# Designs tried in a protein design run: designed miniproteins, single chains. Part 2

Each design is a single chain, and the fold is of that chain. pLDDT is the mean over its residues in the fold that is shown.

## One batch from the design tools (miniprotein)

Design m39
Fold by ESMFold2-Fast:
Structure m39 (fold): chain A 90 residues (1-90)
Amino acid sequence: EEDIKARRYYARAVGHSLRAKKLVEEAKKSTPEEGIRLLDEAERHVDEARKSAEEAKKYNPELGDKAQKIVDETRAYVEKARAELEKEAA
């Protein structure tokens, strides 16, 4: 049961992180204004991924740590894209 829950939360963290990365890719193809809006959505997915990683860690610390690492990398990716688009929008 606990291993199944850990894997489900891990999968959710990965899924949300992947969605956030796809939104960053779409933001880069969009106008700066639309891109910032898409990055806001990406940040919500990063937040959901972090919550899922934290839950995974409760059932399996190793899987939770791996999920958290993916979330941290995805957050940095979104933050870098936001900084670039905000500079272009200014």
Scores: mean pLDDT 86

Design m40
Fold by ESMFold2-Fast:
Structure m40 (fold): chain A 61 residues (1-61)
Amino acid sequence: SLLEEGKRDLEKAIELAKQGNGEEADRYGTRAVILYQEAGKFDEAKKGAEEVRKAMEEAGL
């Protein structure tokens, strides 16, 4: 489902951010947000974007 794919992409984005891979983290994070929005989960999309941003900031990206 879109929600399952979005959750997987979000988890992968956060892990990539922790590894210092900002380019891939941004790609997976963007995909997760789009998938949540397509599923009508706008609050989850916003929270997901904030989680990825925070993970990247904490990693110095």
Scores: mean pLDDT 85

Design m41
Fold by ESMFold2-Fast:
Structure m41 (fold): chain A 57 residues (1-57)
Amino acid sequence: SAAEYEEEQRRKLEEQRRRLEEIVERFRADPEATAEELGVSVATLRAMVETYEELVG
């Protein structure tokens, strides 16, 4: 029972990290298309990418 709950939480964290990495990669390739796909402005997406790069750099 606890194992299933822990696996679900682990998947959520892994998905969030992977999503951030994917956003960075997609932003570098096509900022406008990535922003449209995510439903955010290019400025918001840029801020998110810069924040992520500061955290991992």
Scores: mean pLDDT 77

Design m42
Fold by ESMFold2-Fast:
Structure m42 (fold): chain A 67 residues (1-67)
Amino acid sequence: MIVALRVPRDAVPEVKALVEKHGGRVLSVTERGDDAIVVVEVPDSAVPELKALAQRLGGEVLYEGEP
């Protein structure tokens, strides 16, 4: 599944670590002021943890869908 997240720029390493832990990959990172838009490809089973992490970091889910 492809997920796009908006997170604080300093939180990008934590997002990458979670994605890699679940065997996913980071497709792109775009910095926008104090935030970053991170597009990742993850197994569907990892999506709930990724959403929970985004909420904990004060970010949001922008997109969730098929590759």
Scores: mean pLDDT 82

Design m43
Fold by ESMFold2-Fast:
Structure m43 (fold): chain A 87 residues (1-87)
Amino acid sequence: SEKKKKARKLNEEGRKKYLQGKYEEAVKLYEEALKLDPENADAWANLAYALAELGKTEEAIEYAQKALSINPHNLDARAALGYAQAL
């Protein structure tokens, strides 16, 4: 539970960097969150969006699919996959 709380905070910090256009910093924060909680579908979806913004389209598709494998009903994961595949 403590690891999951730290992972959520890192995911939130990553989202703040993403909204500032700091995609490389967002990627690092999402990767740190996923080291603590690898089953966090939201963090995988957020990582996919940030990678797509950096032009890393194949990695973005892979990680969006990872998010959907964890939670197929996650709307952000479905949106991230659609976004990455449209690039």
Scores: mean pLDDT 88

Design m44
Fold by ESMFold2-Fast:
Parts: structure tokens; C-alpha cells; sequence
Structure m44 (fold): chain A 62 residues (1-62)
């Protein structure tokens, strides 16, 4: 699924220290998951926050 590909791209950018790019990919992954009906907006928001926390991006985004 497209959302899965964007999550993987986001993780790769986060590991390389490119937090802005990682953040954009994670956001795109969540938007695509909601658009395709894979998850609700609320579920996507929770997963998005978990992805940011896992990769340490939450501290950058604040």
C-alpha cells in the first residue's frame, strides 16, 4: 500500500537525521491511509504521533 511505502521512506530519512523530510513522509502516509479507508482520521493521528516518537522527531517538531 502507498501509506506503507511512505512510512518506510520516513523511517529512512529519520535515521539519516533528515527530520523535516521524515515528518513530511509520515504525514503523507497518514493522509493516504485515511483517504484509502485503511484507518480513521483518529487512528491515523495516533499512529502518526507514535511514528514521530519512535524516531525522536517529536522533540525536533516542538
Amino acid sequence: MESERYRELGRRHAREGRFEEAHRYFLRAMVEAVRSGEMSPEEAQRLYEELLREEGILEWAE
Scores: mean pLDDT 73

Design m45
Fold by ESMFold2-Fast:
Structure m45 (fold): chain A 55 residues (1-55)
Amino acid sequence: MEEFLASLSERERKLVLAAIYLSQGKLDEAIKVAGEETVNLLLKMRDGALAGARA
């Protein structure tokens, strides 16, 4: 059980690094670290936060 959580922590570490690279404008580095699917999710989350206005 705990060993499985350790594996998830490794993925979270990559996610944090990818977020840092994205904040620096280093999209290619973010993709190399976390992969395109994860980076795409981060971008969609940002777009959702920016598009808060709905009529």
Scores: mean pLDDT 68

Design m47
Fold by ESMFold2-Fast:
Structure m47 (fold): chain A 97 residues (1-97)
Amino acid sequence: PSVTQSPSSLTVKAGGSATLTMTVSGPGEVLATLLFRQKPGTSEKTLVAVRLDGSTTHTLSNLTKDDTGLYIGQALVRVGDELLLASGEGTKLTVVE
């Protein structure tokens, strides 16, 4: 499986919302989608959202400057008897006042 994320970058005002969409391609069943945030200047990824309903869309609401970062989507996909993780390239989110 492979994951493509859209948009590749997004700027929103504080108090606004951002919708990130993953497109999962290739064989298998999507069991979960996960969204990680990597803050500027760090390599650590924090899990910020999980969907177990097969949804590939994550909406972030009530955004603040602390929500600025690279948002990396992952899909947990079952291919036959194997569980595979596929990662997108990320969405760069900038939150401004």
Scores: mean pLDDT 85

Design m48
Fold by ESMFold2-Fast:
Structure m48 (fold): chain A 73 residues (1-73)
Amino acid sequence: TLEKLIEEVYKLAKEEVKKTNGDEKKALEALLAKAEELAKKFGVSVETVRLIAEAQVEAVATYEKLKKEKEAA
């Protein structure tokens, strides 16, 4: 289902953002390398996976930036 795809992409986005130490661009590139596989697994277009990946990486990266700002203050 779409909800399961969003959960899987969110989990991968969290992992890639942590691995790249908050580098949103590198995290997104790593996640997009899996886009075709995820599209086939969930029966959706690669475009659908790309849009979800962009949204989830942005959300996770923003959260980690805000968390670091709070720790630095």
Scores: mean pLDDT 80

Design m49
Fold by ESMFold2-Fast:
Structure m49 (fold): chain A 59 residues (1-59)
Amino acid sequence: MLSAAEAFLEKLGKTREDAKELEKELAAEGFFPGKEVDGKMDAEFVAALARYLRAHGLL
């Protein structure tokens, strides 16, 4: 079994659609600073993802 973090990261890197869904989730949970959902994995997205993973005990 893959670790939760590893499975999450693999799904994230699969397509831009997966990245967009993740951006929506992060924005809804308040971890993504007020950027529009565009599916790009920029520095703000990565930082928001890291905070989300830490908050949920996945990092």
Scores: mean pLDDT 62

Design m50
Fold by ESMFold2-Fast:
Structure m50 (fold): chain A 92 residues (1-92)
Amino acid sequence: KATDLIQEGLAAYLEEKYEKAVEYFEKALALDPNLPSRARILLLLGEAYAKLGKLEKAKEYYKEAIKEAEKQGDEETKKKAEEKLKEVEEKL
């Protein structure tokens, strides 16, 4: 289930296994494109890609996280994604 993949992705992220975290989060989004935590998972994907030095990919996911957070009324995730997007754009 998508929730199991999210938990495994979070565990991998906390262990700094960012490539593994990306794999789990992408699989979770593929299983349930409409999951309630979608905006936050997109933010975590952006953060994981940024840790891997894939800044353009991180930028794409931060932009998607902002759009999704806006649709869901998730002001916390939107604000965090906007902050992270600015940080990545300053490094490009």
Scores: mean pLDDT 83

Design m51
Fold by ESMFold2-Fast:
Structure m51 (fold): chain A 83 residues (1-83)
Amino acid sequence: MEKVKELVKKGEEYYKKGDYKKALELYQEALKEAEKSGEDPSTLAEIYVKIAEAYEKMGDKEKMIEYLGRSIRYIGEAVDKEL
């Protein structure tokens, strides 16, 4: 849990500096750790959005759309058990 938060925070720092490639690498590592540790779907959705934002800044609109779609899927999965 702590490691995922640290990786996301470090990625955000690089994103703010305009190093979108390094931010993307850190967000992808955060995603791998989050999936491995069984983080909540809302946490996974947040990481997917951050990855999509990095791809957008790098001009990869196809990857941006793909990761935004994955984020929406995790949000939907989080509410399915309350219906």
Scores: mean pLDDT 78

Design m52
Fold by ESMFold2-Fast:
Structure m52 (fold): chain A 70 residues (1-70)
Amino acid sequence: SPKEEIKKIRDETIKRLEEAKAAGASEEELAKIALEGKEKILEIVDKYPEIADFAREEMEKLGDEYEKLM
């Protein structure tokens, strides 16, 4: 399911952000991880435009978690 794929990318990206922050990653490195996660979600939206609203909500959740780490 494309929705399950997007949720998996979100969860994996958040985990990568938390692990990188704990390891002392720079703000630039954290921004890169968040961008990579968003790009992967957008690739799924390109194939399945009907889930664009769902993907937007999941990208907003990813952005919120990223902001909490800054």
Scores: mean pLDDT 86

Design m53
Fold by ESMFold2-Fast:
Structure m53 (fold): chain A 74 residues (1-74)
Amino acid sequence: DREEIIKELLERGGEVVAEQDVGIGSSVLRLMPPEEHVPIYVAAFNKMKAAGATSVVLPLNRPEVRKALEEAGL
């Protein structure tokens, strides 16, 4: 299910995943409204920071999602 894929991506902390998993996850995220991306990226970013990561990857192909993330302080 789509929610299971999103949960798996969040459990990985939003870090680099396998090419196949990235393809599926990005397709699911592309179908969601921009506002629904923000909590997913915030949760992934917080997990990455807890794991010691110093950077976050923003979606380059959706300017509305990037703007929402910037407005959320990411």
Scores: mean pLDDT 52

Design m54
Fold by ESMFold2-Fast:
Structure m54 (fold): chain A 81 residues (1-81)
Amino acid sequence: MSLEELGRRLEEAVAAGDLEAAARYLRELAEKLLREYGPSLAVAAAYAELARLLAQLGRDEEAARAAAEAERIKAEAEARY
């Protein structure tokens, strides 16, 4: 699935109030951004938003992992300056 397609499906899920689908598409989008562009502040922000959404869904272990990834990606992105 392309970045454009993932973004579209994420918007559709949010519009439908399907937070579980939104979390799934946001995770795929963040992972694809990391794979294609490497660590960046934008990718770190995507993982941070994923952590927030997972916490809202009560998926606390997954939220903690996403938050840890956001912190790691942010540190690596800052080290590239």
Scores: mean pLDDT 82

Design m55
Fold by ESMFold2-Fast:
Structure m55 (fold): chain A 68 residues (1-68)
Amino acid sequence: MISKEELDRAVFELALATAVAVAVSQGKITPEEARKLFEEGSAKIDKLVAEGKFDEARKYVKELIDKL
């Protein structure tokens, strides 16, 4: 079974992926910018979650989504 930590990470990454996909579909960002944002964002989320910094991970995801 997925750990609670892995589940939180998956939720944050899914939220970012969804927001990025919506932004591309609305023409707010390019597919290239979307891929880069998701790759960089996912790496940062993974690091923060691995360090137990769940509140920082949530804030980081919100900041990225708010920039879209």
Scores: mean pLDDT 80

Design m56
Fold by ESMFold2-Fast:
Structure m56 (fold): chain A 61 residues (1-61)
Amino acid sequence: IIERAERVAEKAEKAGKLELAKKARQIAELARKIKASGNESLLEAETPVLEEKVKELEKEI
């Protein structure tokens, strides 16, 4: 998820869609914090939500 969100952010930046790039980076940052917390239940619950958001942003590029 983190790697995908960063790729979407790069594509959005190159396309001049800075707001999409910002949102994608926020998702990557959230995913990093969840992994750092070591909370597997939170990771399992949030990962599908963040993946769906990344897919939506990628389609808008």
Scores: mean pLDDT 77

Design m57
Fold by ESMFold2-Fast:
Structure m57 (fold): chain A 62 residues (1-62)
Amino acid sequence: MELEEEELIALVDMAVAIGEISGDYEGTIELLRKLRRLAEELGAERAARYAEEEIRRIEERM
């Protein structure tokens, strides 16, 4: 079954939210990089771009 682009975006949002609650920003960035790669492999350009922007946002806070 293929993940839809909106589902990948939702997974990115969940990963960010869990990371903010737990304070594990390194683990969150690693997970977001994996989600970005998955989105790129699936051709989900919007989801890949969104994951990249969220990675950048978190790194700018560190």
Scores: mean pLDDT 79

Design m58
Fold by ESMFold2-Fast:
Structure m58 (fold): chain A 84 residues (1-84)
Amino acid sequence: DEKLLEEALKLIKEAIKAAKAGDSEKAIELIRKALEIGKKIKDPRHLLELEVAFTMAAMAAFVLGQEEVLEAANEAAQEIDELL
């Protein structure tokens, strides 16, 4: 479970980096990959950490004016919340 969380958080960090570089397509791809890993997590504490990370990605996308990345990150946060 810890390894799944680590991999998902790494992908979210890379997604934020891609968004800052203006690569919205790559950012969305990485967010969706992180969500697929997140769906395999069973520990609710790890799911909560992942939800916070997706929320931070959404805030970063909002500040950068990247609507599609914002939508993908918010959708991912909501899907993780549904697992809690």
Scores: mean pLDDT 87

Design m59
Fold by ESMFold2-Fast:
Structure m59 (fold): chain A 70 residues (1-70)
Amino acid sequence: MSELASKMSAAGILGAIGDHATARDLLKEVAKKAVEKGDIEMLEETKELAERLGLPDLAREIREMIEKLK
């Protein structure tokens, strides 16, 4: 949980400085781990961060993951 939160923070910082590729990879890793844990709250936070960083395709993918969990 704390580890995933740290990766989300890192993704936000990297996205802000223009490293969108690494930010995308980190958010995908967080989403995958959240799905494995059934953590819908973490998936929602990851989706919102993806939207804020201008990654709409990733945000859609995460939304689909949320729908599959519940």
Scores: mean pLDDT 80

Design m60
Fold by ESMFold2-Fast:
Structure m60 (fold): chain A 56 residues (1-56)
Amino acid sequence: GAAEEELRRVAEELAELVRKGELSADLAIQLLYREASEKYGEEAARRAVEYLRSLL
């Protein structure tokens, strides 16, 4: 769905910043969880973080 597509895109952008050394993995995970949980709820946030971790 639209929420999953948006969160996947955000996770990919954060993973790129981590790979470039512009952002720590821990901070990227925290930022994604905060944004996703506020906008789509805790379960969506957990799935988004799981996806981000798979990219790191």
Scores: mean pLDDT 86

Design m61
Fold by ESMFold2-Fast:
Structure m61 (fold): chain A 83 residues (1-83)
Amino acid sequence: TVEEAFKEAEEAIRESLELLRKAETPRAVSLATAGVLIAIGGKFHAELLLKQGKSDEEAAKAAREGARAAREVNEEARRVLEE
């Protein structure tokens, strides 16, 4: 559902913010910040689609694509933080 998709995006934002809190290098800060912005962007895109009268399915897809992309960047940030 669109509500579940928004929750997925919000969880990705929370993960990125936690990584940002732990970041001690410019690279880690940059990657974690990118994760936050990507997930927020997907959520805003989904909200815009709903405002334009698009389907819940299209909105959910936009939010989930943002969450997925954010998680990929978050994984990269985690690798940088590990070493």
Scores: mean pLDDT 85

Design m62
Fold by ESMFold2-Fast:
Structure m62 (fold): chain A 73 residues (1-73)
Amino acid sequence: SPELVEKLREFVREALTSPDREAYRLAAQLYAMALSFNDPEFKELADELVKNPTPEVLEKAREKIAEYQKKLE
């Protein structure tokens, strides 16, 4: 879908140009997981990351993603 491609391009641009690049990259990944698993906790964590991109919140996001990736293997 062209609309989905446009939104993905916006997130990639923010991930490359923002000083909070890593936070936007992880937030995009969490949003994709929220859509796949229909779990609002992923979206809430992504929103927290964008609002407050601290090393602590970044680590929580990485752990959450890693846990679910392990379950899919």
Scores: mean pLDDT 72

Design m63
Fold by ESMFold2-Fast:
Structure m63 (fold): chain A 60 residues (1-60)
Amino acid sequence: MAEKLTEGALELARTLLASGASREVVLAFIRREADEAVKAGKLSEEEAEKIIREVERFLE
């Protein structure tokens, strides 16, 4: 399961926020990373969507 990837995405989101990025910019970056991971065969689209939703909840 994509638990380690979810943890990595949340840590990346936290780092970007600490560097002054807006929530919108952080979410856009995570969506791009998730899309690239799906294209690389590292994630299914369902797993990528779950990671994006977790990041959205973290940013809320």
Scores: mean pLDDT 79

Design m64
Fold by ESMFold2-Fast:
Structure m64 (fold): chain A 63 residues (1-63)
Amino acid sequence: AAAEAARAAAEAAARGDAEGARKYGLQSKNMGATPDEVGAAAVGGAARGGGSEGARLAKQAGS
């Protein structure tokens, strides 16, 4: 649910898909995910493809 959308946002950000990251980030936020939950999911997703930059972009998309 919310955590799954946050993970999708992180994965999109890690591969450079800013629009996908924003879309899934907003969806996660609307489902009640806190910024901390989005950040945690972004760290996991970014580690697979984008490091700190990917994590930062995914968190911003959820804000």
Scores: mean pLDDT 63

Design m65
Fold by ESMFold2-Fast:
Structure m65 (fold): chain A 55 residues (1-55)
Amino acid sequence: MPSEEEIEEKARELLARAMAALDAGDLATAQRYIDEGRRLGREYRELYEPDRPLP
């Protein structure tokens, strides 16, 4: 598996692609990228940084 930083970058890239899809008028694809990116990023952050969410 890639490093946590690479995984987080992948999640951001998915979000950027979602915005590009929105600009192109492809709402279904944009929604998929947004959902996948947010879920992936949150799950991986919780997995690799479980202490981070707790101040």
Scores: mean pLDDT 71

Design m66
Fold by ESMFold2-Fast:
Structure m66 (fold): chain A 67 residues (1-67)
Amino acid sequence: SEILKKGIEELKKAKDKEEAIKIAVESLRKAGMPVVAEVAEKELSLSKDLEEAIKAGIKGLETLLNA
């Protein structure tokens, strides 16, 4: 998915935790996965910092890309 690939690239450039969450959630919604986006928003909101949110977001998007 081109959408998920762009999401991963944008996540690497996120400047704060809120931006990282928005990028991951928006990428999943654009890719037609609204339920997954809802779960991801909750999970990423529990991240302690920006680094953890980016790491979790990238891992999640890569898992779906390689499924």
Scores: mean pLDDT 83

Design m67
Fold by ESMFold2-Fast:
Structure m67 (fold): chain A 100 residues (1-100)
Amino acid sequence: AEKAIKAGDVDKAVEEAVESADWLTSQGYPLFGASLLIRELEKVLKLDPNNAKAWNNLGKAYFTLGKYEDSITYYQKALALDPNNQEAQRNLAKAREALA
């Protein structure tokens, strides 16, 4: 069963998942890194479904998988929760360019 965690613990879990995925990408395993990130972020979002950072990073993972339409959807979700997230705004633009 998922238990409640503190907001700082959730943000740390997102950051650690991103670091692990980025390291795997640097070692030549970008698809594995993206899959790991999705799995860890699903756990985060089950505990905190309004975590804008987790939605933004789901968008990044789907972008790495070449799933640009899904990536756009997740970046839009992140921006609905945090409209001032400049990283999500830039990532959304990049995903739209990749789809066009």
Scores: mean pLDDT 82

Design m68
Fold by ESMFold2-Fast:
Structure m68 (fold): chain A 80 residues (1-80)
Amino acid sequence: SKIDELIEKLKNATTEEEMKKVIDEFVEEMLKMTDLAEVRRASLEAVSALVEAKASDEMIGYGQQKLQKALREVEERLAK
């Protein structure tokens, strides 16, 4: 799936610029998801991928904020 491809790409990211680009693409894909359990799992896997890529604490924080915002938007959409 596109989500799995982006998680793998994020794990292999070597620069902060690359990590940010992949996170932005990942957020766009999350916003299209229709299963709340799947989007929650995807968000957690993306954060784990940043840790595996040895991202800085600042970059991990950036990713967490972006992913949490996207998760809240999906939760609000699916509650309707």
Scores: mean pLDDT 84

Design m69
Fold by ESMFold2-Fast:
Structure m69 (fold): chain A 55 residues (1-55)
Amino acid sequence: MLPSSIQQQGTEAAKKALDETKEELKDQPVTDEKRHIISSKATQAASDAIKKGLE
């Protein structure tokens, strides 16, 4: 089980990446590729934040 603080950091990072990527791609049509990019960036940000918190 991850410490609450590290889990929260992961959630915050994912949310920030999601919001930033949506803003960057706001003028592009909603395609499967766009959804994949947004999801991938959010997942990567969460993973990186959790990994850094565990170091």
Scores: mean pLDDT 76

Design m70
Fold by ESMFold2-Fast:
Structure m70 (fold): chain A 68 residues (1-68)
Amino acid sequence: KEELRRLLEEARRHLEAGDLEAARRLVEQAKTLASGNVARALESGLEALDRGDLVAALQGIREALKEL
């Protein structure tokens, strides 16, 4: 769970800095360690990144962190 939190906090920082490629890579890594509500929140975040919706992507990461 500590590694999952670390990956998500890094992903959030990269998204806030506009580094979408790094953020996507970190969220995909986090999703491999996640299950249940956390995995669903990360899936929603990745779908938002695919649409270019940075606000929704950031919200997905924040919800995943809240569910940890």
Scores: mean pLDDT 81

Design m71
Fold by ESMFold2-Fast:
Structure m71 (fold): chain A 61 residues (1-61)
Amino acid sequence: EEVRKHAQAALDAANAGDVETAREHYERAVKLAKESKEPLSVEDANLITAAALNVIGAELD
């Protein structure tokens, strides 16, 4: 799914220290999730949450 793809990319970028790319992918994942007419899986929701926490952590320093 596109949501999972962008959430995973955000998490990977944040772990690599690329805060700008991580934020970009996180924002795209959130937008796609809001636009989706299909139920979001628990796994995808958890991945978005993990991405958000990692992006915030990377931005603080």
Scores: mean pLDDT 72

Design m72
Fold by ESMFold2-Fast:
Structure m72 (fold): chain A 71 residues (1-71)
Amino acid sequence: SEMEREIQIVNEAAVAAARAAAAELGVEAPSAEQERGILERVRAAVEAVKPEAPAAAERLLAEIDAALAAL
């Protein structure tokens, strides 16, 4: 399925970016500023794979943008 492939591409990019950011922080409950930094890194990673996974990337970017707006 094309959608399953797109979800996998987006999830792999997002998880890798989130893990890298979280590892630098070393905390389970980040501050709002730290959470914003993690979300911004995840957003950049998802944007980078958008040409390969446009539908899944757009959906996750909308969720990330909503989360950033709520911070």
Scores: mean pLDDT 82

Design m73
Fold by ESMFold2-Fast:
Structure m73 (fold): chain A 68 residues (1-68)
Amino acid sequence: MEVSLEEIERALTRLVIEGLISAEQAAAIGKALKAKGPRVSLEEVREIALASGASEEAAERLVELLKQ
């Protein structure tokens, strides 16, 4: 399953509001995903979130938000 960058940015904003990641982490994750192109797989989203310093809980929550 592939997701758009717009959907990713909305989900990252939600994670910041929920306190699972910082605004700086959200910006880093968003930048890394944008470099992959206009659409990315859920597996790439999870990998990049973890590589950017997000916890397993935050990465799982991000993927769950994007499955909808």
Scores: mean pLDDT 80

Design m74
Fold by ESMFold2-Fast:
Structure m74 (fold): chain A 99 residues (1-99)
Amino acid sequence: VEEAEALLVKGEYEKAVELYEKELEKDPNNWEALANLGMAYLALGKPEKAIEYFEKALEIAGKDDVFALLNLAAAYYAAGDKEKAKEYLDAAFESIERS
């Protein structure tokens, strides 16, 4: 993941996507790779793809994972689904308040 993470930081999002996809071939339940792949797709202007990967990451990490919930809110907002974005933002806020 270190090489893919470096590409993400440099803004080489398409190359980062390729490396994270290879990581997921080895470990399909790697929620960190799923979340980073979602972030790369958001940066590429593909929020629908980002939603797909963030939903998988949330399923693995847990329903009240604040980071995954915030990522889903951002992805839905970018996709133009403001109602779902608000639902995930509210869920993230509720998770923080319970902590």
Scores: mean pLDDT 80

Design m75
Fold by ESMFold2-Fast:
Structure m75 (fold): chain A 51 residues (1-51)
Amino acid sequence: ATPEEEANLKEIERLSVENLKLAVEKSLGVDVSAELDEIDQRIRELEEQLK
């Protein structure tokens, strides 16, 4: 793997943890749907860079 691929994998992991935290906040009644959508989009972009 290239250093860029490793960096992207670490960023995907970080974003996945943030996504989980926001999902918990949403379950508690916090309106974070837009933030969840932004994180999902960013993860998809990073996954595409790993091809």
Scores: mean pLDDT 80

Design m76
Fold by ESMFold2-Fast:
Structure m76 (fold): chain A 60 residues (1-60)
Amino acid sequence: SEEAEAFARRVARELLESGASREEIIEVVTKLLMERFGLSEEEARELAERVLRELLAERE
């Protein structure tokens, strides 16, 4: 969903700025998406990985 994606993007950006590794960001975002939005582990992980790739490709 758009809300889940926006949330994932915000959290991933905050973690990137704090110096977290790619693996740490994916793990944290995946868990939060499962807990907050009820996504499956597979769906949450795919969204977390996609959002992180987009953030790394785009300077905001």
Scores: mean pLDDT 83

Design m77
Fold by ESMFold2-Fast:
Structure m77 (fold): chain A 72 residues (1-72)
Amino acid sequence: MEYTEDERRARLVLRAFSYRDAGQLDKAIEAIAEAFGVSREEAQELLDNPEKLLERAKELGYPSAVEVIERL
């Protein structure tokens, strides 16, 4: 299957929240940092505030990631 960069980032966001739900916070932060190309510090802020995460995904133009975040 052909995956766009947006679909890849959406999968990283899903993986991050799966890690968070499993209590693996460090791995969740790393997955968000990879998805958005941000620092671990910024990734932690985004993970702690889903509204900011949604705004960031919209700013970067990742509609599949936006849909995933809105359904969390």
Scores: mean pLDDT 79

